# Designs tried in a protein design run: designed miniproteins, single chains, continued (3). Part 33

Each design is a single chain, and the fold is of that chain. pLDDT is the mean over its residues in the fold that is shown.

## One batch from the design tools (miniprotein)

Design m9114
Fold by ESMFold2-Fast:
Formats: sequence, C-alpha cells, structure tokens
Structure m9114 (fold): chain A 100 residues (1-100)
Amino acid sequence: MSPLEKKFLDLLKRIVLLVLEIIDAKKAGDEATAARLRAQLDAELARLREVARQIGPEAEKVAEEAVRLFREAVDAADIEKAVQASREIGRLVDEFLAKR
C-alpha cells in the first residue's frame, strides 16, 4: 500500500467515526456539537477528495460515493444509513485495493 493509499484509508476511518459522533449528537439534541462536528466532517471530506485526486480515478469514485452516502446519513440522523454507507464504501475500497 502506498503512503497516499494509507492516508486515504486513515481519512475514511476518521470520517466514519465523525459520522457516528454527529448522529449521536443529533439524537441527544446537542445541536451545537452536531454543527461543530458537521463542519469538521466537511473539512475531512474535502481532504479525502484531494487525496483521492492524487491517487487516481478509482479512488475519486470511492471519495464521491463516501461524500454522498455519509452526508445522507448525517442529514437523516440515521445510524442504519451510516452502517449501510460504511459497508458500501468498504466494498468499493476492497475493489480499489484489489486492482493493486
């Protein structure tokens, strides 16, 4: 695995944790924490896109799907959607890594 691929995977792991933390904050009614974590998520998703662009089009596809699915999960405050997003992104990552 290249240093960029490792950085990409580390970013995806941080994004999954942020998504779950945002949903927890929303479910608890902590709107201030949810808003702060959402801004942090948007920054990490932007970093994911930048790293993906440096890796290539297969990584860009994974990054685009991650942005779409994780934003849907946090907007809905839906843990099941977050789990489904994580599984789908995991599948796309496995396909991406299998090409190496």
Scores: mean pLDDT 85

Design m9115
Fold by ESMFold2-Fast:
Structure m9115 (fold): chain A 79 residues (1-79)
Amino acid sequence: SSGLSQAGQATGELNVAAKDAKKNMLKGNGDEAKQQLQQTGDALVSSLSSDPQAAALTQQLGQQLQQEMDKEVQEELNK
């Protein structure tokens, strides 16, 4: 239960970071935005390394958010 709670909070932070990164990518700051989002995700997963269940859930959800962001940005750039 604690692992799910921590993964939920980390997912919330990643969701905010992904929205910020998408905004910056659309403004032409793609490399910096992607690097910052990746660093945020890596830091959250690393902070949960003592709880492998929470770390795995956070990593999986973070990857899904990154893929969704990349897809949305790519769709906008292909217009």
Scores: mean pLDDT 72

Design m9116
Fold by ESMFold2-Fast:
Structure m9116 (fold): chain A 82 residues (1-82)
Amino acid sequence: MSVDEALSLLLGALSEPEDPNAVEKIIEAIETLTKNLDKLSDEELRRIRALAELALKAFPDNEELQKAAKELLEKIDEKLGL
């Protein structure tokens, strides 16, 4: 999956949290983005950071999603010097 496909998948799944596949789609998108952080601009990293925070808020009880989103946020914060 490309970075653009992963971002589209993340945005789509967050827009339809009632979709029974939303969690799986969000995790897949987050994992793809995490593997490709070096290909992203600082502006793209800030946008993805906001989406990861939204995912954490939307699915507080899903431990697998929480872990994936927190790992992505930690790596983005390291790249941005936060």
Scores: mean pLDDT 83

Design m9117
Fold by ESMFold2-Fast:
Structure m9117 (fold): chain A 63 residues (1-63)
Amino acid sequence: MDAAEAARKAALEGGASERAAEAAQRGFDNKDPVAGGRGAAWGLATGASAEAAREAGKYGIQA
């Protein structure tokens, strides 16, 4: 799932720890909308591009 990779990448680009990035990716892999939404919101809050965070959030939350 591209969404899982996008979530992880957005978190890391925003300066998140590896552990936080893993949590975001896991949420999308398991189609967990709560974890997916947290990953996308966290990415936006930490300065990841809005496009990258929104892309990740679409797949995680919509699934």
Scores: mean pLDDT 56

Design m9118
Fold by ESMFold2-Fast:
Structure m9118 (fold): chain A 105 residues (1-105)
Amino acid sequence: MKKTFTAEGEVKPGETLTFSATFHAPKGKVRVTIEVEVQGDAEVEVTLEASGGKPATARVKNGKATLEIEVEASDGAIGVRVTVKNLSEGKTAKVKVTITVEELP
């Protein structure tokens, strides 16, 4: 099974934008992937957190990044949080985030 969620937003200088989703997964291994696209001259820091997984972080400026976490599901809710922080002092970032949650064989 594969679930995908896409969100877009503008992040002003020094601001943080957070996307949160909760998925219900059967017992097994689950992959959480985010694809982040950033437009503009601002540098952003993207953090991916998922229940039971180690956080993943990347910095992106006018480009794309992919972050991935694998978690063990216990037939319950998996919380996913994507935090985008604009590290620029004078530039607004336009951000598109695609979150994919996939059950692994």
Scores: mean pLDDT 80

Design m9119
Fold by ESMFold2-Fast:
Structure m9119 (fold): chain A 94 residues (1-94)
Amino acid sequence: SAMEKAEAELNAELDEQIERTRKRVKELLSDPNATKEQILEELRRDVMELSRRIDDKAAELAKKYGPEAADRFRDRAVTRLQQAAQELVEEIKK
């Protein structure tokens, strides 16, 4: 359905954005001039931006397909972002 396609496309976009954040963190970890504190602050900023984007996209889904579609997207998106953030924090602190 159009709703399922929209949800799948937004989930794919989020997954791509999370992978870009992972790549950026790994590149910063390879930079001898970057401190762990600076990398953690960059990650915090990226997570905040992605959280805002999740809220915006959930609102768009709610307007077009109703609150249930928005809730499903938001719940998955927040869980995925939190898991990725935790993994990256642990990698930075190694």
Scores: mean pLDDT 88

Design m9120
Fold by ESMFold2-Fast:
Structure m9120 (fold): chain A 71 residues (1-71)
Amino acid sequence: SSSQLQQLRQQLAELQAKMDAIRANVPTRKEINDLLDEAQALLQKGLELGMSPQDIAQIQQLIDQLEALLS
């Protein structure tokens, strides 16, 4: 539903805010892995519920940035 999609968009905004906090500080590997797990779960649910390609791309970019921090 549109209400569920709005909730997923809110979750994306919250994950982006957490990523900004990670970039502003020296993150622990655990903090990066926890956010990566949340982002991957959001990606799966976003694809199932039909989030826009633009929103999906933003989630994928977040995952890529977190994976780069672990490499």
Scores: mean pLDDT 88

Design m9121
Fold by ESMFold2-Fast:
Structure m9121 (fold): chain A 68 residues (1-68)
Amino acid sequence: MKSLEEQLVELTRLLARDLLARGASREQIFEAVENLVNWYSKEANLSEEEKKRLLEKALRVVEEVIEE
């Protein structure tokens, strides 16, 4: 079973790659990922601290995908 953090990282990577393949800008990808983290945190009833940590990790994944 994947941890919540691992699941979000995988979803972020898939979303960022899909958007990049569709010609989205870096700014659009960052906005979409922030929206994903906000939605996921709400659905999973995460604390504000957990949400901030996941957002930081998700943004690092976006940078990795863009550099790819």
Scores: mean pLDDT 79

Design m9122
Fold by ESMFold2-Fast:
Structure m9122 (fold): chain A 86 residues (1-86)
Amino acid sequence: AAPAPFVSPVPEAELVELVRRRAEQLVEEARRLAAAGRLDAVAELARQARETAAALEAAGYPEAAARFREAAREIEALLAAARAAA
């Protein structure tokens, strides 16, 4: 992971927007990987999204955590659909 230096507290709105963008990027990457038949990579992205959601919830960011839980569900649905099509 890239080092994160000390910075002034990020505004909550910026954190939520950053999290939303990251969650959307994960879903898009998973969709691309599923189309390429990279199902193991799709499963790993779903797992990472779940872990990130748990970490955000533990840190006191339940709304940000919900964004990653939504992404994980979408990625899991993509994985299930790709497995059914194979």
Scores: mean pLDDT 79

Design m9123
Fold by ESMFold2-Fast:
Structure m9123 (fold): chain A 101 residues (1-101)
Amino acid sequence: NPKLLERLKKAVPPRDEKALQRMEKAVENLVKYIKENNLTEEEIAEMLRSLVEAGEKNGDDYGLAIRAVALGISVEEVKNLHDEEKKEELIREVARILVES
């Protein structure tokens, strides 16, 4: 899934080829899980909201990275994101990309 991979690269830029390969494999595994469990766009959006909430409760760099991945944006953009409507828009966009895969 090139769209999801590009979003993940933006959220957590891979340091080297091994990090990129792990990211590609994680995308493949996630898409396979969604297809095998017949997850809807709404169910995926609920999972992404749960990840954002978990990341918000974790105030460290890992919490920021989890939120960046779930929202499909950079860590810097997450730090400046205070609009709940924009968060929901991004969650819906990532869920749609995952379903379309």
Scores: mean pLDDT 80

Design m9124
Fold by ESMFold2-Fast:
Structure m9124 (fold): chain A 63 residues (1-63)
Amino acid sequence: SLAEEAAIYQALIERELAEALARPLSPEKKAQLTALAQRAIDAFRAGDRAAAEAYTREFSALV
């Protein structure tokens, strides 16, 4: 179901965020990564897969 897909996507993004935040990063960069992760999750839940992909690419560029 779409709800199950969204839950799986959220869990995957939350895991990637937790791994990134385990690194010795500035509070500013941690806030940016957290915001991008949340935007990606929100976009995916809204059905905007292109926006979700764009936010995850920005996230990956910062890690």
Scores: mean pLDDT 87

Design m9125
Fold by ESMFold2-Fast:
Structure m9125 (fold): chain A 81 residues (1-81)
Amino acid sequence: MSAEELFKEALRYLGEGKYEEAVKKLEEMKKLKGKSSALEEILLGLAYLHLGKTEEALEAFKKAYELSKDESIKNMIKTLE
């Protein structure tokens, strides 16, 4: 399975409310790519939030901020801390 296929599956699972499956697909995609984009880390953080895994969500959002330096992500992190 390609990283693009894993990403599309993750988006589908997020839309279906299947957050554990979405996390699995996003983590598998990151392993195949050896890196992640800010968007991929944001989606991972959102999935973790829906699972009640706030610490894991914060880690993902902090990673997204490091990759993009987008102030909207920084505001999201502040809201969760």
Scores: mean pLDDT 82

Design m9126
Fold by ESMFold2-Fast:
Structure m9126 (fold): chain A 68 residues (1-68)
Amino acid sequence: DAAVHDRIGELGRKVYDYLKAGDWEKADKLVEETLEEFRKEGLSEADIRQVRAVYRAVRIAVEDGVPP
């Protein structure tokens, strides 16, 4: 769903901003809150997996000093 994809993209942007600012706790909290929301909405395991994949990709990029 395009709407779900847009929400995941927005999450990735916010997580990147938090991690870039050194606010790892807020980044982790936002990801956990989004996963809980997606589970409550009955979204697919594929959508939940995509949230985790975006978080991992953004975190690695920030930790390695590579632009996303």
Scores: mean pLDDT 79

Design m9127
Fold by ESMFold2-Fast:
Structure m9127 (fold): chain A 61 residues (1-61)
Amino acid sequence: MSVEEKLEERLAELRASDLSLEELQAAFGEIHRWLEEQKASGALLRRLLDEAVALTEELRA
């Protein structure tokens, strides 16, 4: 499975999860670290950031 496919799978799991804001922040930090270890493109890092912003705003709304 590609890094892109694994990222989308992890993001889908987070969207389906009933996690607190703190747990989501920790999970995003772990995914970001994993992407850096994989030497992922800036586009994948941006995708993670966009999803993190969207889910954080949803929880605070």
Scores: mean pLDDT 79

Design m9128
Fold by ESMFold2-Fast:
Structure m9128 (fold): chain A 88 residues (1-88)
Amino acid sequence: MQISDEQLAQAKEDEKASEAKFAELLAALSAEARAAMEAARPAYLAKAEEMIEKAGATEEQKEILYKVADAAALGVGLDAQAAAEAAA
């Protein structure tokens, strides 16, 4: 069983919409929250690269692991922003 070309095209359109929302969230981060995200990003990238090497990941799996690392770094930025708001 394989996904149809039409289903793949729909999935790509959905991914574009998700990427647009991700970019919007990034743009909404404060300078301090963005700095926290950027400071955390190298550690998550290093973990992703370690997992890629250990697992012998395919190119598709590498793309997924790097996206997970980017999402984790964004999460640190969002947490820093929420903590700053809670402290105010």
Scores: mean pLDDT 73

Design m9129
Fold by ESMFold2-Fast:
Structure m9129 (fold): chain A 80 residues (1-80)
Amino acid sequence: GLEEGLYRPLAEARRLLAEGLASKDEARAEELFARALQILRDLLALGQRTLPPEVQAALRAELAAFEAQRAAWRAARAAA
């Protein structure tokens, strides 16, 4: 189905975020975060006219959560 067609890119974005959060290399973490966020932004851009509203809302919520996790990681790093 439509949601099944999103599984691979969404799983990849989640994997990249998890790897970034676990990384001790700051440059690598930032690269991984940027790639994860880009996947979600691309999914939202492509899905703007085709995805059900509830799926779009779920993707927007996940994008916001990813941005919040990156911001928290950056704040923790800046305080160390």
Scores: mean pLDDT 82

Design m9130
Fold by ESMFold2-Fast:
Structure m9130 (fold): chain A 78 residues (1-78)
Amino acid sequence: SELQEAAAKLLAGDPAVTAADVELVFTNLLNVYETGGETEKRLAQHEIRAILAARPDALALLPAPLREKVEALLAQEP
């Protein structure tokens, strides 16, 4: 799927990743974090941290409202 392909590119640090790929993946992970139970929230936090370890610049590619939500999520303890 497009989401799986975008996530794989981000985790691989692929320079071909687009802003649309980043937005798709982070929108999905934020939805899991906002609507999921405790296990799902921790998994979403872990995945976001893994992506940012591979692509530190990914936050700059997000629209401001989504970037703010990700930054707030990252301020929470894992």
Scores: mean pLDDT 82

Design m9131
Fold by ESMFold2-Fast:
Parts: structure tokens; C-alpha cells; sequence
Structure m9131 (fold): chain A 68 residues (1-68)
């Protein structure tokens, strides 16, 4: 899988997480944990891991701002 494909997959997972939070009104901690474990498993470089984490955190921040 290319770095671009990995980043696109992370973006899709982050969007799914945001949608679940918006629909249920609560953070699915199991889903957050699963995404975090997947990032650790797939990221072969620190740079890629940081980019993936930033995408997920960006989604969470947007959702938390909306719920506040």
C-alpha cells in the first residue's frame, strides 16, 4: 500500500469516527482504540505515523468543537 493510499484510508476512518460520534452523541472509545492500533501496525516511519495521527486528531477536534 502506498503512503497516499494509507493517508486516504486514515481520512476515511477519521470521517467514519466523526460520523459515529455525531450520530450517537458520544465518542466510541473502542473505535478510537482500533484506529490507533491500526496506525501503529501500518506506519513504518515516524513521519507517516505523525501524518496519520494528525488526520485522526483533526477529525476529533472538529467533532468536539461541534459538540461543545
Amino acid sequence: MSDEEILEEVKKRAEELVKEIEEKGEVDMDLVRQIGEWIKEIAKSEELEKKMEKIVLGGLVRTLDKLA
Scores: mean pLDDT 75

Design m9132
Fold by ESMFold2-Fast:
Structure m9132 (fold): chain A 68 residues (1-68)
Amino acid sequence: GEMEERERLTEEIIALLEEHVPLSEEERKKIREVLLKFSVEKLRSALEGIKAGGAVTARVAKHELLNA
């Protein structure tokens, strides 16, 4: 269902962020809560953006998600 897809994409984004930038347990929890409010389309766009941009985009994404 849509919730399962959102959860899957959220965990993929978090895993990809962790490849490029350190995340504390508290930061991971906050990022997960923010991402689970996104649409599936927005999550797919974010995942593809981080894949394309690498470490620089991952650092920006971490900052934006923690300040949302």
Scores: mean pLDDT 86

Design m9133
Fold by ESMFold2-Fast:
Structure m9133 (fold): chain A 86 residues (1-86)
Amino acid sequence: SMKGFIGVKEVLSVGNDRYLAATAALGDPSHKVEVTAEGGELVSVDENPSGEVIALIRVPASAKSVTVTFKEHGSGKVFTITYELK
């Protein structure tokens, strides 16, 4: 959304595995956000008091892309980001 922040970045590499941080600020900290990752493994999800959601995703060396979906509980809004691995 133009009013929210959504982003993905690589934060760490360990051996053949890469770690991505996916972040979303959807504007309402009272709503719970469900995070799913396709092409990677969801390691952790943390939400700060301002309603920013941070998901850590482990990506195997065989992956070409990771798709992260943020679903806001209550509103039903869905935001999807695809990160291409280089």
Scores: mean pLDDT 75

Design m9134
Fold by ESMFold2-Fast:
Structure m9134 (fold): chain A 73 residues (1-73)
Amino acid sequence: SLAKKLAEAEAFKKKAEQYARDSRRAAELLRERGKESTPVLSASLYGMAEATEAAAEIILERAEKRLKEVKEE
């Protein structure tokens, strides 16, 4: 049913938003560790922070697109 699809899409968006919040916190911790590290390790930690945020953005975009598609049915 449309109601079931909407509930599932809204639940997915809530989980994606939580994952994005957790990922931003993780990225902040990685950057903080990077500030206190050797140049080589700092570069790696900053790269991990960027990758973590990029992955979260992709998941959130997919969740928002799905919810929009269900609402436009």
Scores: mean pLDDT 87

Design m9135
Fold by ESMFold2-Fast:
Structure m9135 (fold): chain A 63 residues (1-63)
Amino acid sequence: KILEKTIEEIQKIAEETAKKISPEAGAKLAQEGLELAKYVSSEEEAEKVVKEIKEKAKKLIEE
C-alpha cells in the first residue's frame, strides 16, 4: 500500500537523522513526516511528503 511505503521511507530517513544528530531529532522528524502522511491519498502526495522530510533531514545533518 502507498501509505506503508511512505511510512517506511520516513522511518528510514528519521533513523539516519537520529544516528547523525540525535534520537530526539530523528523522533521529531518521524512524527512530522507521519503527521503529513495521514493526509496522503495518492502517490503524488506520498512522494511530496517523502521529499520534504528528506530535504529537512539533509539540511539538519549538513549543518
Scores: mean pLDDT 76

Design m9136
Fold by ESMFold2-Fast:
Formats: structure tokens, sequence, C-alpha cells
Structure m9136 (fold): chain A 80 residues (1-80)
């Protein structure tokens, strides 16, 4: 099950792979906080998610993002 520390490591690794100057945490914080979303609350909900499906639902509920975008984010964070 994913911890907050593991989640942050996965986000940072993704940012490096995509060639971003910012950390993965900063990248997502900029996106979600720009939309008025509490990013720390979102991270806590993702840490509590036991599956990609729960992660997708948490993202949708907290951010108002569409199903496809929420699924892509969940796959990114919970892909083995």
Amino acid sequence: MITKEELEKRLNKLAEKLGYDKSGVEYLRDIFEGSGVDFDELLEALVKAESKEQAREAIKKLTGIDDETAQQLADMLFEE
C-alpha cells in the first residue's frame, strides 16, 4: 500500500522522466492549487487509497477533474 513518502518519490521520479525542472510534488501542487484544490488533503486521500479505483474516485471527488484525467493520474501513482 502506498505511503505519503512513496507517493512523493514516485511523483519526483515521474517529473525527472518527463524532463521537468520542478519536482513531481511541485508540478502537481501547481496544477491542483491553481484550481483551488487543497493538495495536502488530496495527498492524504491518495495515501489512504487501497487501489487505483479508490485513488481515481478520491481525485475526482477532491479536484472535480474528469474521469479520464483522474484515471491517468491513478495509473501513474499506482502502476507496479
Scores: mean pLDDT 68

Design m9137
Fold by ESMFold2-Fast:
Structure m9137 (fold): chain A 70 residues (1-70)
Amino acid sequence: IREKIEEIANGKKRISIKQAVDFLVETFGMPRSKVTEMLTKLAPDGYISVESLIAIAETLAEQKELEERL
């Protein structure tokens, strides 16, 4: 997860909401509309820090594993 986010950032400290949405949709299979709504609430300026996106992705990965076990 971290390495893929760093590759998308290409040495930048921040990632656009569009790039972050694309990554989360592809990685977790979430509906684009739900991901966009979530990220817009967290980053109304239209971009999110690499570290924040990594934290979100790690949280979503943990939640996905819990849902699959239920």
Scores: mean pLDDT 74

Design m9138
Fold by ESMFold2-Fast:
Structure m9138 (fold): chain A 110 residues (1-110)
Amino acid sequence: SSMDDKITELLEEIKRLLEEAAEIIEKELSFEDAQKAFKLLQKAKELLNQINELIINKAEASEIASKVEQLIETLKELLEFAKKNNLEEVAKLIEKAIELAKEILDLIKE
């Protein structure tokens, strides 16, 4: 459906934002300091893949919404990490990713 296409585009944009955030974190922090952020980024990417699979398989709206809500929670944890470590550019990328994830949630609930 056209709604599924829009959700796929939003998921791809979130993925690009997370990849850009990962590159900045790798440049700005040591491996040890970045470890928590990379675990959260991996979890977010796994959730994006799971959401995409649920969309392709035409899963129930409630199942998709549950995974999007988990993604938003993971992104909020990553945002707190970015703010605590004064990574302003990363914080802006993650805030945009949260906005896009909320847009997906609104599309699913409507």
Scores: mean pLDDT 89

Design m9139
Fold by ESMFold2-Fast:
Structure m9139 (fold): chain A 82 residues (1-82)
Amino acid sequence: SAAQEATFAQVQAIWQQMLAQLGALIAAGASDDALLDVLRSGLVQMARLLGLSDSTVQQMLATLDARRAEAVAALRALLAAR
């Protein structure tokens, strides 16, 4: 549907903007906390567009925080390979 296509386009735009911000931060030597702040913001925006509940979003963020070292290492490796 047109509504699903519009939602997909918005999610894709947020994802691309988030990756661009993360790439710029890594190039600038930013802290792990700065990378996680961008990742959290992007994930919350995408989750809200997809209609996820606040409780689900909080569980996702808690999981990210529990695995923060692994998440940051994965982001740095992914974006350094560009």
Scores: mean pLDDT 84

Design m9140
Fold by ESMFold2-Fast:
Structure m9140 (fold): chain A 78 residues (1-78)
Amino acid sequence: SSARLEELRRLIREIGEAIRAYEAGDPAAKERLRQAVERLARLMDPETAARLREAVEAGDFEAVERLAVGAYLRLSEE
């Protein structure tokens, strides 16, 4: 739905901002990232959700961004 895609876009932006804040030295940014990823995961299929959670816990922020953008592209094509 339009509302779901809007929330997904908002969460992807929030995730990107949290990753940049963490790279800038904000230690609280990882918890903000974990919270945004958990909200994003609830909008995804279980497999993608599990990979997103694993990536954030591992600190693999490249994987977090890749998975989030990939999920957005798949959902926007539905």
Scores: mean pLDDT 80

Design m9141
Fold by ESMFold2-Fast:
Parts: structure tokens; C-alpha cells; sequence
Structure m9141 (fold): chain A 86 residues (1-86)
């Protein structure tokens, strides 16, 4: 998804420490933010993006949320990243 890559690229621009994260970790962070912002995507779609079975998606979204909290992004920055899916 081109919008997912745009959201990842913006995250890396807004927070330099995000450049040390793997592609999989960046996907978990961005998808956890989209889930938190109420984007109504099925768990199967999150699983396809992450390359994992749907029953593991909740755990990976929680890992992404924990990583997101360590990046100390403002609400404004979170809204900018989420705007690619609005």
C-alpha cells in the first residue's frame, strides 16, 4: 500500500530514532496508530500487511503501540501520519 509507505516515511522524518527501526517494526507502529485513530480495517487486512495470521494481529498491534509510546510523538504528529488514510 503506497499510503502505508508514505506514513512510514513521514514517521521517519518526524522522529529520527524511527530510522533505527526495522520495516516490520515501522509497520507495527504505523498500523497501531491507525487502529488507535479508529481506522476500520479488518484484522485479516492488518494480518496481510504484517505477514502474520489474524489471531496474532492483536499482539503485534500492542507491540506497535508500545514502540509508538517510546517515540514520544505529539498528537499533531500522530494526526499528520494518520491523515494518509483519511
Amino acid sequence: DERLQQAIDLLKQLNPSANSLSDFQLKKVVLSLFYEQGLKVGLGDYGKILGVPSHLVGGYLNEGKNLLSTLDLSDEQKNEISSFFK
Scores: mean pLDDT 77

Design m9142
Fold by ESMFold2-Fast:
Order: structure tokens, then sequence, then C-alpha cells
Structure m9142 (fold): chain A 87 residues (1-87)
């Protein structure tokens, strides 16, 4: 149903927003000396993999909206910036 599709999309978008927050927190924890470079890189790489998995799921289930695509791209950019800052 349209309602079920909207609810699932909202859930996926919420997960992307949580991943963006995780990138920011990971970068901050690294800068504060709470995470090693190896641990920070592993977490940021895991975020990139999770974004790819969410995009693949959304595409397979007809949930790939322009809004979702923009949010996924933003999370990828943030994670890539985080990786560059750690390396």
Amino acid sequence: SAAARAAELARLEAELRALADLVRLTTLAYQNGALSPADALALLQAVLQRVDDLVAYARRNGLLSPEFARLAEEVRRLAQEGIAAVQ
C-alpha cells in the first residue's frame, strides 16, 4: 500500500540520518583521541557499506525517491570526508 511504502521510506531515511550522525560522532571521537585511526576508518567504511546496502534495498523495493538519493549521497560525502580527515 502507499501508506506502507511511505512508512518504510521514512524508516530508511531515518537510518540514513542516523548514519550521518554516526559519521560526525566518529570524526569528533577521533579528534578527541577517543578512537584510534584504525577504529575510526573501520567505522566510516562500515557506514559507506551500509549506505550502499540501503540504496540497493531501496532500488529493489521501488523506494528510491529523489529525497532518499540526495540523503544517501550526503551521507557518502560526509563519510568520505571523515575518511580523508583520519588518513
Scores: mean pLDDT 90

Design m9143
Fold by ESMFold2-Fast:
Structure m9143 (fold): chain A 98 residues (1-98)
Amino acid sequence: MEATLLKLIDDLAALPSTGKPFDPSKVKGATLPKELAEKLPEKLALTAETILRLLLSISDPELRERLLNYLVEKLRSTGDPRYEELAEWIERQVRASL
């Protein structure tokens, strides 16, 4: 799980910020807010949804916190305000689930 999540986080941060907009109404189980989702390319949004689901499935709180911090730092390092908003949203979802 850890290696898979680290790879997904690295892949997410490396994804181009261009592409077809994500429509959360067309994807069952999408949790991204409409306003944020409309700013993100589909592949990026779907990858973020997968990462959130995997983070929420981690029962070890120390592992979850470490992976969450890695995600937040990676996204913030891009300098893209959309990635910053995405990082803040994921962090809120994970922390609110505790």
Scores: mean pLDDT 76

Design m9144
Fold by ESMFold2-Fast:
Structure m9144 (fold): chain A 60 residues (1-60)
Amino acid sequence: LTRRALRAARDAGASHDQLAALKERIAEAEERHPEDPEAQRREILRAAVEAGVSPGAARR
């Protein structure tokens, strides 16, 4: 999921700074919900959308 979100953001034209911020948010989501994959996914998708990626694009 992490690779897919980063790729979608890059495809959407995200800058290197935006990609770095998204990567940090993904790591934070994994740390915040280490035993809840569904919560991790929800947080990652939210972070990707905040970085300018549509929910559908964050899938791939």
Scores: mean pLDDT 69

Design m9145
Fold by ESMFold2-Fast:
Structure m9145 (fold): chain A 81 residues (1-81)
Amino acid sequence: SDELEIAKIDATLTVILSSLDYFLDLAKKRGNFDIASYIQKVYTEIKKLAKEYKKSKDLNERKKILDKINDMVQEVEQKVK
C-alpha cells in the first residue's frame, strides 16, 4: 500500500537524518564550522524533499525526488567520509 511504502521511506529517512544530526553535533562541538554548515544545508534540503515526496501523487515526480535524495546522500558520503 502507499501508506506502507511511505512508512518504509520514512524509516530510511529517519536513519539518514539521525546520522546527519549526529555529525552536525560533532562538527559544532569541534568547531568545524564549514562541515557544520554543509551538513545543516543537506539536512534541511532532505527534510524539504521528504515532505514533497509525501505530498506528491505522481509516480514520476516521486521517483525524481527519491533520486535527488539519493544523490545528496552519496555527495555527503563522498565529502565527509
Scores: mean pLDDT 78

Design m9146
Fold by ESMFold2-Fast:
Formats: C-alpha cells, sequence, structure tokens
Structure m9146 (fold): chain A 88 residues (1-88)
C-alpha cells in the first residue's frame, strides 16, 4: 500500500511539473486527471499517457521524470523517485 501511494504521488508530481511547463488546456487537464485516477499505482503508464496528451517527446519526458525524481528524494519519497528513474 505504501509503494502504491508513492507510485501515485510520483504520477501526480510528474503531472504537476508537466502542467506547469506546458500550461495545458482545460480539456487536456481533465484528461490528465482521468489518467491519474485510472492508473493509480502505475506511474509508468500514467506518465507516458500524460506525455502523449501534451505532445511531449520521449526525451523531454525523460528529463521531467529525472527532475521529478530528484524532488521526490528531497521530500523523502525514495521509492517514488526510484520508480521515475527506472521509467526514464
Amino acid sequence: KKKEIENTLASIEVADRLIEKYKPTKEQREKISEVIRENRGDAEKAAKKIAEILGVSEEELKEILLETAEELKKLGYEYGAEVLEEIA
């Protein structure tokens, strides 16, 4: 359960960072929220689907994943960070 929570937190942090950088439309934000709900506990699937909604390249997604992993480590979410590093 704790690992599932950190997977979900990792997905939310990636989504927040992508939203902050790309400033998506209301429709894109609604799709992102749905992706997070439907892929709870699966950060890899959530991150890839969010990147697809926003038109983010694999290289750009990798950069965001690694930046988000560093932030999660600073907050003490070491497992969530590891998940994002493995996806990148």
Scores: mean pLDDT 80

Design m9147
Fold by ESMFold2-Fast:
Structure m9147 (fold): chain A 65 residues (1-65)
Amino acid sequence: MKETAAGFAILAIAVDTGAEVEKIEFEGDTIHVTFKEKSPKAEEAAKRMREHAEKMGLKLEVYYA
């Protein structure tokens, strides 16, 4: 349940910021987000995603392709 809600929040943030996400993976209580490139939009998206993950008791790990 939490993973599905977190997934939708992450996708919404990516759309809002214009950041392109390569993939999203869940492993236990950690969310792994890979962006297609490192950009100011991706960094802003990562910041907002981390805030949402923390509110749900989840961890966020960010990668760039």
Scores: mean pLDDT 79

Design m9148
Fold by ESMFold2-Fast:
Structure m9148 (fold): chain A 59 residues (1-59)
Amino acid sequence: SLPELSPEQLEITREVAKALIGALLGAKSFEEGVELVEGLDPEEIEAGIAKVTEELKKK
């Protein structure tokens, strides 16, 4: 079983996921990555967060 994340932990996970997705899109900084991701469709952002969360659970 996996531990339940607090709202604060979930928010941090989303922020990290946005930065990682932004980096994959070619962002050169954390701030640029977050801004790029904020321009994406909400469904794409949610899918990216889910993927990062699953990978973190594996490791």
Scores: mean pLDDT 67

Design m9149
Fold by ESMFold2-Fast:
Structure m9149 (fold): chain A 97 residues (1-97)
Amino acid sequence: SAALKEEIANMSKKEKNEKLIALSREIQRLTDKLLKGEDPAESLERLNQIKDELLLMGVEDRMVLSNLAQLYLALNNDEEYKEIIEKIKKLTEEEIG
């Protein structure tokens, strides 16, 4: 949402890190649910919301991004998998350049 984008733009690095920890814990819970086939549509929708929020935050934690990408790959969600891998590639290119 526009309000979420504005909120994230005004966040300090500390606030972004605290939110990253909270979202990472939520991803762990959603991973368990999705791999068990529990509430698959609702769980995937929430996972997609978290993915979009992490990308809007400019998250550079490759471990979190890699874990999220592997979950999408396991779910056969190729579009979301590719989106996250592209973000990881850009982060790698920014470190080399």
Scores: mean pLDDT 80

